# Designed miniproteins, single chains, continued (5), part 74

Each design is a single chain, and the fold is of that chain. pLDDT is the mean over its residues in the fold that is shown.

## One batch from the design tools (miniprotein)

Design m18543
Fold by ESMFold2-Fast:
Structure m18543 (fold): chain A 92 residues (1-92)
Amino acid sequence: VNTRIELLILEGNRYLKQGDYQEAARAYESAIELAEENKSDLLPLALRNLGKVYEAMGDYQKALEYYEKALSLAPDSERTKKLKEEVKEKLK
């Protein structure tokens, strides 16, 4: 099951890199759903990456929500902490 979640995250990463934000969001949302069902350790990564999609689209409030969800599951993620701080500055 982790292989399928990993493939969905990689698909989302490819779309995000290409600027295909709607396709990236769909891939990450599918990864999140599967990771939640299977209590996968990949869930924080998928949540963080969906936050990056919303940030790229200018939806800073939604990006913040997903970064906060990712940090609640992986509080030691230095990368996610930085992304959260950056988006909080944009909301001031």
Scores: mean pLDDT 86

Design m18544
Fold by ESMFold2-Fast:
Structure m18544 (fold): chain A 75 residues (1-75)
Amino acid sequence: SELEALLRAGDAALQAVRDAKSRAEAEAAIARFRAAAARAIALLREEGRTALADELARQSAGLLERAEAHRASLP
């Protein structure tokens, strides 16, 4: 399904953030994560799954804070 593919893409992007050796690599991976998360949240809202969309939005915000902190730690 599109949702499953988006969740897998988000997970892959987060792994790419962890594996990043430079700020540029982390920034690119964060952009991919943001895109996947935004689309997954929109899809859940389109399906009327508002509680699940809100939960995914909260989880994504926390993951983004950690990803940005990691980006800031890189050369």
Scores: mean pLDDT 91

Design m18545
Fold by ESMFold2-Fast:
Structure m18545 (fold): chain A 56 residues (1-56)
Amino acid sequence: MPQEERDALIAALRADPHNVAALFRAMSLGAPVSLEELLSGDLDGVAARVLAWLEA
């Protein structure tokens, strides 16, 4: 993953953890979250796991 795209996704999710477009983009890049988890409504929990994955 390009560093620029990673940094942009981190910034977007830190600004708005309910940014569904950023969460879908991270999932398309291999983030360890499923579409079912995104649709569950626990977007804060999903965003936290995506951020942990992006920052690793």
Scores: mean pLDDT 78

Design m18546
Fold by ESMFold2-Fast:
Structure m18546 (fold): chain A 61 residues (1-61)
Amino acid sequence: MQQAQQLIAQAKQALANEDYEKALDLANQAYLLGQDDPQLQSEALDIQVQAFKKLQEKKKA
């Protein structure tokens, strides 16, 4: 599996496990590596947005 796609898969697993900080970090790495793949970039951004929203909720608690 290409490294960027592997990072997307790991980021999705981190989201499913509610590890939002890890999901955000992995999705950021995938976004940077997937510069030549707009589908991977879009998927990485979706993960980043979801993780960021959950982290904001965590910060208030």
Scores: mean pLDDT 78

Design m18547
Fold by ESMFold2-Fast:
Structure m18547 (fold): chain A 73 residues (1-73)
Amino acid sequence: ATGAEIGALLSKLTLEQSRAVHDFLVKELGLTPEEAEKALVAAAAGSTAVVSQYLTPEQRDKLLAKVKELAAK
């Protein structure tokens, strides 16, 4: 599932790349800093249900694309 893939990719990111993902959620997807932090903590913990509370399917696809881009470096 997309949420599980996001969690696995997040674990490969540096602290700086993880901050870039948080900034992406706030600036590009319109989440509050608190919502972005909760979504990322949930994704890292593998809680796909909690991630789905904060992100639409389209937003999840955009997040997955961003995390894949960063993890490929």
Scores: mean pLDDT 76

Design m18548
Fold by ESMFold2-Fast:
Structure m18548 (fold): chain A 81 residues (1-81)
Amino acid sequence: SRRETLRRAVETALEGYKNKLPLSEIYEKLRALLEADPSLSPAEAELAFIALGLAIQYARKNKLSEEELRELLERVAEILL
């Protein structure tokens, strides 16, 4: 479902952030996850990818904690539903 895919995207982003993965690897994982959901159109998957990707970039730049990034990503996911 769309909700479950967005939940998994949030957890994937957080795990990548926690493990200090390169942004490119986090983006690849997010894109693959979003594109695998047939309930998301290509445009919806791209919008979700951009929104979540920007949140992760912001977190890296501003040195957000894992919890602060979780809150930000969950708010983004809620808006995308």
Scores: mean pLDDT 86

Design m18549
Fold by ESMFold2-Fast:
Structure m18549 (fold): chain A 74 residues (1-74)
Amino acid sequence: SMDDILAALGEALGLHHRALRSTDPAERARLVAQLEAAARRTVELAKADPNVSDQGIANLEAMLAALVAEARAA
């Protein structure tokens, strides 16, 4: 459902924010791993929702991949 997708996306965005603000490399690595898992879950929920277009899924995957890359580079 859209509510489930938005909840999972919210979790991913929160983890991204926390990873960027972490000054502990070990904590940041754990947060990045959690972000990667949350990103995968968000995409799978979007794929399962018949109201989400293929283009919408592709855009979501690209956005989440960029957030993961940014968190890893911090």
Scores: mean pLDDT 89

Design m18550
Fold by ESMFold2-Fast:
Structure m18550 (fold): chain A 99 residues (1-99)
Amino acid sequence: SIAARQRLLAPDASAAVREALELIENEEEYSVEELREAVARAAEAVAEEFRRLGHEEAAERARRLAEEARDPSLSKEEIKELFAELMTLLGELGLSIAP
């Protein structure tokens, strides 16, 4: 394998992930429904980016995270755990959000 060069997510996917991160960092200011929707949108954007890059298995995992995030029974803590799983998945592929 070529030496792993860390790559940035596409701008749209990075923006969705940053939005979700901002809401999680300020969770007291946002409803559980707003956190749920932000994390689901971030996971959907990441899934589409993974699919565009040819990472079919990772794209399906991110898509499932988006579906799980839309469960109305989830607490803020559980939504944050799904976001952490999404961040772990990005790290596994050597991708990071744009600064």
Scores: mean pLDDT 82

Design m18551
Fold by ESMFold2-Fast:
Structure m18551 (fold): chain A 99 residues (1-99)
Amino acid sequence: SAEQLEAIEAELRKEFEKLIEAAEILKKEGVEFPPLAQQILNLMKQYLNTDDPKKRKELLNQLQQLLKQLSSNESPENQKAREVLERVAALAYGVELEP
């Protein structure tokens, strides 16, 4: 329904805002962000600053592609990007990460 779609979009915006805020906190604490992690965060920032629904959909598709690349490649660079993004999510949602 339209009401469900509005709720999903509102929740997605809140999630991106929390993730960006958490990422900025970690950067101030000296955490280094690999290029792939920074690209993902930049797409989230672009999503929040975009009024065009078509452009928002394109940005979400780009995010999905980068996240698939992150999950399919076991390179040390991709592992570091994943670890940093997991730390961002843990801080954003108040979740303690298991070692």
Scores: mean pLDDT 81

Design m18552
Fold by ESMFold2-Fast:
Structure m18552 (fold): chain A 52 residues (1-52)
Amino acid sequence: TSLERIQRRSEERLNKALQENADDPLKQALLRESHEAMLTMLQWVERLAQKS
């Protein structure tokens, strides 16, 4: 599904951002939390689309 492509690109973006902020543990924590929140939202949207 399109979700798999979005998840893969999001993971790539997260990994790059984590590398760029390797010396900032707070920013890394925020990046990880933002990524998790986005994945939760995408799963919710996908479930709604499938129920339609």
Scores: mean pLDDT 78

Design m18553
Fold by ESMFold2-Fast:
Structure m18553 (fold): chain A 70 residues (1-70)
Amino acid sequence: SRTEEIFERRRRELLAETPEEQRELVGREMDRVGESLRQIVESNPNMTDEEIEELAESYVRLVRTRARER
């Protein structure tokens, strides 16, 4: 789906920027927020690609912040 394509691209980009020591933690957090994003999109089938991209960006920023604080 378009949502999975957007999120998977963001996930790959974030993991490429992540030090090896943090990749497991970042991967787990991305899996968690990805499930949340999927549920929101499934509950709101009229969301635009732009709205999905903005929501995905917000989740990536949250995961990036948490990784840097550890």
Scores: mean pLDDT 78

Design m18554
Fold by ESMFold2-Fast:
Structure m18554 (fold): chain A 89 residues (1-89)
Amino acid sequence: MELTVPANGKLTASVAKEGLEKATGVEVEIVFVFPIYGTNEAFVVARLADGSTASALATLNEDGTLKLSEIELVKESGRERAEAYLASR
């Protein structure tokens, strides 16, 4: 999974939060951005409102957009659990 979001030329927690919320469909509570030294990349880890964890590689593009790639749910059942919960109400 890959997603590109506007970033105004900056790799920030708020842009990573927006991108992960669009990719997962779940609200992001906390984002941790780990810059990869000497690159325009960062590893991003987020805690989602359903208690799952999402991770992604964030790349700042020359056009000022942020590309999120390798988007993974560490607990794959996290999103499925949220969807099942919403369907049961």
Scores: mean pLDDT 70

Design m18555
Fold by ESMFold2-Fast:
Structure m18555 (fold): chain A 84 residues (1-84)
Amino acid sequence: GPGGEAAAEGGRRAAEAGAAGDTRKAYELSHQGAVAGAKGGNSGGASGNGMAARDAEELTHGSPEGGRAAYRAGRGAAEAARLS
């Protein structure tokens, strides 16, 4: 659904930013995708949110705080989608 697509797009953009060395932008894009996924509700949102969170965590492995924050944002969005 739209939430899953938005979360996947966020993860993709986060991966591109991370490859360019822009860890902060990677976090922001991952977070935006996770929020959009949560707004999309249960239909695919949780799966897309998980992808965005995983991409952000992988990209920010050299920055534990950034990776943890991005992962928690994705998890929070997935939990919100599950409760919808």
Scores: mean pLDDT 54

Design m18556
Fold by ESMFold2-Fast:
Structure m18556 (fold): chain A 81 residues (1-81)
Amino acid sequence: LPTPEQIENAVKMMEAIARSAEEVLNIARWYYEQIAPHLSPEQQALLEAALAELERMAADGASKEELIRRWRETLEQLSAL
């Protein structure tokens, strides 16, 4: 599970690299693909629900900052499981 330091570093990287909400969504999807084989079904369901919400937010015109905030919240919830 990600540590608070790993979450902070991931968020900072997203802020530095992502130029749009769509790029944040693509980075989040990539991250899920990397960690999914190591997750329980409950943890996978949490991330899948979060990715669906990020996709909806991006479609609704949410900013990259709004998507990054939601993804941070998801990673914090994941680390608590």
Scores: mean pLDDT 82

Design m18557
Fold by ESMFold2-Fast:
Structure m18557 (fold): chain A 85 residues (1-85)
Amino acid sequence: SIDSLLRNLEIQQQRITQLIREAQERHPEYRAELEQLLQQFNQTVAQIKAQIRQETDPMKIARLALRWLAEATEVEVRIRRIEKE
């Protein structure tokens, strides 16, 4: 169901938030940059969730979920890049 999908996406959003918070603790010098990344990610996720709630086409819903996954993956890549500096 849509509600189940949105709950799962919210759980993953919380996991990404925790990953960013842990990175901020390990690398205080990047705290502000990571905070901005979190805010941008949350804005994008909120927009995708709103689009999913209004969509009835299963294929379009699947594409929106894949877009959310791509955004989460990009955040993880950016965190790893920061941590290698």
Scores: mean pLDDT 84

Design m18558
Fold by ESMFold2-Fast:
Structure m18558 (fold): chain A 90 residues (1-90)
Amino acid sequence: EFQKLKDEYERVKAEIERDLAELEELRGQDPSDFVVQVRILATEVAIEEHLRRLEELAQKAKDLGYEDFAKQVEEDIERYRKRLEEIRAA
């Protein structure tokens, strides 16, 4: 059902956006703090897992014939990956 795909997409998208904001805040903190380092690693892993989930969602949408929706999800994945690299490079 298309509504289930949309609901899952919105949930995962919100999780990625929250984690990206958290990562940016953490990288502004003391980089020698072990707790900060652990939280950065955990947050990056969470973002990568959520991005993988969006990739699975895009593929499922394509398989079901929702190509426009799949394209939207793929564009969001590219945007989030670029944002993650920008945060890591800063």
Scores: mean pLDDT 84

Design m18559
Fold by ESMFold2-Fast:
Structure m18559 (fold): chain A 75 residues (1-75)
Amino acid sequence: MGKVNKVLGTIQHKLYHEGWSVEEAAKEGAKTMKELGLSEEDLEELRKIAERLEEHGQDDLAEAIRKAIELVEKE
């Protein structure tokens, strides 16, 4: 949970406080995921969080999370 919340907070801060694009926020999220060493279970939890965020109208945050996961999985 702590690692997942750190990734979420990083992406959220870049998007909403620093005005970064979804793509740039996703890249920073992917870096944070790699630095923290997220497991497959952590990535699944982030997918569930992204689904809930999209259902509540936070589409940019949800998209950035999904793109960050994709960047990590391409390795």
Scores: mean pLDDT 83

Design m18560
Fold by ESMFold2-Fast:
Structure m18560 (fold): chain A 71 residues (1-71)
Amino acid sequence: SSAEEYRNEGIKLAKEGKLKEALEKFKEAIKLDPNYKEAWKDFKDFLEKFPGALPTEERKKLIEEADKKLA
C-alpha cells in the first residue's frame, strides 16, 4: 500500500540521516492509514532516537498518539 511505501521510505531516509525528509514520510504513512500499527511503531522509534528532529511539544504529542495506537 502507499502507506507501507511511505513507512519504508521513512526508515531508509532515517538511516541516511535525512531526518526532516524521514519525518515527512512517516507523517504521510500515518495520514494515509491512521491505524497502521507498524508505521506508528517505526515512527515512535524514530522520534525517540532523534529527539532533535522536531519541536519538543510536537514530539511529545506524537509519541503519546503512537502509544495510544499501539495499545
Scores: mean pLDDT 86

Design m18561
Fold by ESMFold2-Fast:
Structure m18561 (fold): chain A 90 residues (1-90)
Amino acid sequence: SVEEDKFLKELLEKVKKELEKLKKAGKLTKEKALELAKKALEEAKKKFGKDEKILKRLAGGLTGLIAKIGGFDPEEVRKELEKIVKELLA
């Protein structure tokens, strides 16, 4: 839906800005990037509930941002975010 697309886009933009801020400060670690992603996934769960499709879609976008901005391995980031999504769906 349009509301889902808008909310996810705003969350991804918020995470992007925080990742870029941490990178500029020399404070961006994989652990901090994953913490930001977890908070965004928790916000999406609060709004949409245990919607696997929405949470997986957000996790995909977060994987791309974290890999691109942080220079981390996208497959490693993807696996960590899949673990977080599974915990949120339990």
Scores: mean pLDDT 89

Design m18562
Fold by ESMFold2-Fast:
Structure m18562 (fold): chain A 75 residues (1-75)
Amino acid sequence: SLSEILQKIAEEVAKRGDEVTPEDLLELAEKHAKSPYELANLKLEIAVMYGADPGTIEKLRNEALKLKEEEEKKK
C-alpha cells in the first residue's frame, strides 16, 4: 500500500522533473493517503527525498509512530 503510493508519486515527479515542488508532492500524498498515519509516513519519505537533516527526519518518524498508536487505540 505505502510502497505503491510512493511509486505513483515517484512516477509523477519523473514526468514533471523541472516543475515539481514539495507542496505538489504533499498534495499527491494527501490524495493517495487513506489515514493520518499514512500521510505522516509519506511526509517522512518526502523529507528524506529532499535531504532534510537527521533531526527533522527523526521528529517526523516519531510523529508517524505516535499517530499509528493513536489510531490502533481508537479502532
Scores: mean pLDDT 73

Design m18563
Fold by ESMFold2-Fast:
Structure m18563 (fold): chain A 97 residues (1-97)
Amino acid sequence: SAIFNEKEPLGQNVGDAIEALINGEPLEEAMKKFGVSKSQIKEAIERALEIYEESKKKVEEALKNGELSEEEKEEIKKKLKELEEEAKKLKEILEKI
């Protein structure tokens, strides 16, 4: 996942479960497969969404300053769209928990 990094030992199994959920696996099957609870998934997603919102603000501020080339702006916009799509899927998973 583009949002989830290897920052905590608890994160590996939870990260794998969230990736499975993003790829369309049912919540119950992902929980069984990776040995994680709904609470662990919820807390990890909430933390990831907070990190995403902070990153989005920094990117939008950089784009507004006008110092970037058109190629750099296009690459940043493409990456931001990918992160936004993943964040949308994470929010949909939270609604099911």
Scores: mean pLDDT 76

Design m18564
Fold by ESMFold2-Fast:
Structure m18564 (fold): chain A 74 residues (1-74)
Amino acid sequence: VKGKLLSGEVDHDRMAATIVALARHALETRELSGAEVVAAVRRQLDALREQQGMPEELAARTLAEVERLVAELG
């Protein structure tokens, strides 16, 4: 899982925003429980960190925003 030049090509902020938007949609439509949404987001962020070099701070911030949405909507 070693990448040399991915950060400039892969917009990690846009990926994080997409994850938050999809999590919000799943909570609003009640497709998934809050616990299922958090578990799915954690798995996606772990994969992005391993495979796409997503920064740990961005992953943590994205997870915190999803957990906030679960508290608000779930």
Scores: mean pLDDT 76

Design m18565
Fold by ESMFold2-Fast:
Structure m18565 (fold): chain A 103 residues (1-103)
Amino acid sequence: SAEQEIALSIVDQIESHPLAGPILNPVDTSKYPVYYGLIPNPMDLSTIRDMILSGEITSLEELRERLETMLEAYKTFYPEDSQIYKDVEEVYDYAMKLIDEVS
């Protein structure tokens, strides 16, 4: 659908952001086995992309909700004074702006 194409374009733009590195892929469970015990709803851009392609995300509202889940996961795991916490928040703000421009 046109909405799927728009959602994928937004994800492509988020992935291209210079601070998006930490959220591109799922957290490595071999390095952080406790992560998934602490974070009940793990989320990353690769998983969001797969959800759009599978039809689990069918609207820009659902895309916003998954991006918020991702932000909440990182804010729960990382200290508020850490650079990664601040970077993920900045990328999220950028993502919301992209969605607002097409909504």
Scores: mean pLDDT 84

Design m18566
Fold by ESMFold2-Fast:
Structure m18566 (fold): chain A 79 residues (1-79)
Amino acid sequence: MNMELAGKVLDAVSPTIKEAINELEKAGASAALVTAVAIESIGIVIDIADEKKDEPLEEIVKEAEEEIRRFVEEALKRE
């Protein structure tokens, strides 16, 4: 089941998610926005792991990190 793969990807991208949260907090983002970004980042990991389940773990991690960074950048631009 893709949840086990998603867990491995999440463990690998956790530093990226923590960095994104720290950057948002430094930018003065609300606790609600920080929480929303954390939840959406987990959702991105689950979606990519489900879509790319047949790919190597390294490729899935790379794509998840790229999508999380893009999402955070877009969220900051919308403020």
Scores: mean pLDDT 77

Design m18567
Fold by ESMFold2-Fast:
Structure m18567 (fold): chain A 100 residues (1-100)
Amino acid sequence: AEKEIEKVKEAGEKLIEALKAGDWKAAKKYYEEYVKYWVKASSLLVKQKDLKSLAELLRESSEFFKKVAELLKDDPEKQAYYQKASEELQEAAKELEAEA
């Protein structure tokens, strides 16, 4: 799970840099990598019953999507979509932290 979480962070950083540069092709590629490794990391944490690390991953992903939304200020629909995703991930993290 730790290696997969590191890959999520790497893909996220590359996505932010691509968005700042206006490189939509690179942004799409790194978003797909982010989602791929996120699904793999979360699945491994669930299998290991590591609810603390899962809650942390959800919290960090919430912060990440909030940052993505801030970079999409010129696209109100996409900004709202990522802002909502950030809020849903934060709520999910809170629920898991209460169970852990």
Scores: mean pLDDT 81

Design m18568
Fold by ESMFold2-Fast:
Structure m18568 (fold): chain A 92 residues (1-92)
Amino acid sequence: MEEEMREKAKEIRENKEKLTAEEIAEFAREMAAFKGLSPDEQELVGLAAKLAYLEPSEEVQEEIAREMERLVKEGKSNAELAELLRRKLEEL
């Protein structure tokens, strides 16, 4: 199972242009679930993978990273981090 997931991850990296952002997010969520992450962590991982796949400008990436770091330092939950990523994805 881990070997199959590593091969699938490699295929996604090599062929990301042939996959939808939704398929990338779904795979990331499945990987997080397999590793025993919580549903909120699974959602966060999926949203982060979708954002990475869309390859926003460096300025947008830095803005999102800064806002995420601020929320983490303020002790915000994974659910609140996921909401920030959803809003940023809607702005793209």
Scores: mean pLDDT 75

Design m18569
Fold by ESMFold2-Fast:
Structure m18569 (fold): chain A 70 residues (1-70)
Amino acid sequence: DELKAKAKELRELAEKAKEAYEEGQKLLDQLTKQRDKNPEAAEAARRSVEQLKKRYEELKEEADKLEKEL
């Protein structure tokens, strides 16, 4: 079933995106603890984490939608 294969692929991509988001969040937390020492890196990490969160949410929604069709 093509839909079942796509649902599995999207779920795996969502899991990987979640891991990337969580790792990005940990990095951001470390940079935030350093505070004024590197504000550009902290801002870049924050924007990166927001993008990772959006990707995870999009993939999760697509996986959830496809799984409901199974």
Scores: mean pLDDT 79

Design m18570
Fold by ESMFold2-Fast:
Structure m18570 (fold): chain A 95 residues (1-95)
Amino acid sequence: SAEEEAIAREVAEEAVRELGRALGEKSLSGEEAQKLYEKKLEDAVRRTVARVAAARAARGEPVTDEILERAAKLARDYFLELSVTLPALQARLLG
């Protein structure tokens, strides 16, 4: 839904902003950068799923595995979409 997409995008934007800041401020190895990326992606998925579940529960709407799985997919898709625009990540992929 539009609301679930808005939650996923907001969480992904925050997580990608945090990732970009860390990559820009720290001299990280490729392995360290990959681990940080994976951690931020996992954090974004977890936070999105939790927020979607809480929002639906607050409205008395069903919280099903299918809905949580869809929320997790939206979080991954938005995180990937936004992370590829990071200058620090682009520099690592091209250099």
Scores: mean pLDDT 81

Design m18571
Fold by ESMFold2-Fast:
Structure m18571 (fold): chain A 109 residues (1-109)
Amino acid sequence: GELEEAERLLEEAERHARKAVELARQGKWDEALRELDRALRAAEELLRLAKRNPDDERLKEIARRAARIVLEAAMEMLRLTPDAPLEHILRLIGLALRAIGLEIDVELL
């Protein structure tokens, strides 16, 4: 059902977000950015699922939680950028802006 799919997407977002931060701490920026993008895609799919089920408060809560986790990961990665190459910083800014937009969208549910 939709709730089981949402819980799997939340776990996917959490797993990829944690891996992104861990890889960023190791200086593995290409892998970190790929994992953050995967986390964002899972959270964006959760937003779409919540929008399709507007009366389901649990799906909205799961979508908000996923958006928050991904935003927090992006912000932590930005904190780790003082020594990162410019191209990685620009890609991370793009992903962080997507995470901010997602957070705004889930608050408007």
Scores: mean pLDDT 90

Design m18572
Fold by ESMFold2-Fast:
Structure m18572 (fold): chain A 71 residues (1-71)
Amino acid sequence: GKDELLSENEELRKIDEEEAKKLTQMWEEAQNKVEEARKSYLEVGEEIAIEYERKMTQEMDENIAKKQEAE
């Protein structure tokens, strides 16, 4: 009957509202995890950059020393 359709529509609306709340929570959780991952990635990137800058500087210094010894 008509009243059954109205009751079903209210149940569907509640399901949609609950789903919207869950999706919002999941989206916020995903954004927080992405931000944490980005922070970790940036920290790893900085460590790699510092390590290679140090290695490159050492190689340049060694090459200068070798050139001085060859003179």
Scores: mean pLDDT 76

Design m18573
Fold by ESMFold2-Fast:
Structure m18573 (fold): chain A 77 residues (1-77)
Amino acid sequence: GPSDEELRAKYKKMSIAELEAAVAANPDNAIAYYELGLKYEAAGDYVSAMRYYGKAVKLDPNFKEAWEKLKKLHAEA
């Protein structure tokens, strides 16, 4: 299957609606949840961003970028 780097590149180009459809079809992919977190953070919705980053780290505990995002957002709260 595609690498994590290839999945990140693919999901980065998706809209929020496309990413929500992607996680509905495949709820096990941490990268899609991370990209949802990035999209909501860019929109200023930090509550939704933290929820999606939380889902990403729960699915992949080694997802360092998602942990760093959670740490920063919790420090800003």
Scores: mean pLDDT 81

Design m18574
Fold by ESMFold2-Fast:
Structure m18574 (fold): chain A 87 residues (1-87)
Amino acid sequence: LKEEIIEILDEIAKKVSEELKAEIDRLKRLLESTEPSEEVLKEVYEKLKELKENIDSLSEEEIAKKIQEAESLLVNEMIAQGIVLPA
């Protein structure tokens, strides 16, 4: 599932601005540095899959918000697991 999420992020990155690519790269780093639960991974996957399916109809602002939502799920999972986030 983690690999499928990374593949979707790569596809989204091809269609967005440099600023959003940086946010996508940060999300990938969070995925690589964490052991999220299957439940959290599935929720992130579904959100990103929906984003990818609708990407051509969404504004850059809406895309950024959806990426931030997925990122928040991972950050909240890291906090719940007691992982110290680097600054």
Scores: mean pLDDT 75

Design m18575
Fold by ESMFold2-Fast:
Structure m18575 (fold): chain A 85 residues (1-85)
Amino acid sequence: MEKIKELEKKISDLVQRLQELARRAHEAIQNKDKEGLTEVRAELQRLIKEFEELKKKAPPSLQKTIDALIKSARNLIDMLEKALE
């Protein structure tokens, strides 16, 4: 289905953004960069909202994949919040 292929491409793009944000998160933690930590956290929160919107249009199999990606993004936010303490 055309719609599924579009969703898969959007998920792929968001996965690349998540990987980039994860790299930036680890770098900000290593450098104790509070501004960088705050910026990456805000971008991860926006990314989660984009995953939630895609989930509304996704079949159950892709919903499971999106849920795993949301969980990964939330885990990164938790790491950033601990680093900000």
Scores: mean pLDDT 83

Design m18576
Fold by ESMFold2-Fast:
Structure m18576 (fold): chain A 63 residues (1-63)
Amino acid sequence: SLDEEALERLFRAMDPDNSGVVPLSEVEKILPEARELLPDKDELTLEELREAIELILNKVKKL
């Protein structure tokens, strides 16, 4: 589980124009595994970013 307020602040830092999406290339700068998890995505919504982070955390926890 991820803190929603922290996630929103991170998303806003990557989306200063308040477009509602962030480019996957910006997400990859902080989460290199994002392209591996979402190879067919060019942009992520806040919801998609949350899901990607949760998948990464679950993958690490299972190792």
Scores: mean pLDDT 73

Design m18577
Fold by ESMFold2-Fast:
Structure m18577 (fold): chain A 78 residues (1-78)
Amino acid sequence: SKERIDGLEELFKAEVDRLVELVKNGEVSPEQALEAFKKGREETLKIAEKTFSPEEVERLKQAMDKALEEFEKKIKEL
């Protein structure tokens, strides 16, 4: 289960980088990218709560919140 959570953390980081590039290239607006990230976060957490332990879900929430913070920071720099 640890490897699964670590894999999801890496996917969130990759998704942040992808969305930042889409905004930078003018393919989506910052608002559209932020909405897509937040929607993905909500759906991921719903699935995680059914599959992982409460401790793993809390760790996942922390990783996703950190990714969202980093995403918002990178978008403001564009």
Scores: mean pLDDT 77

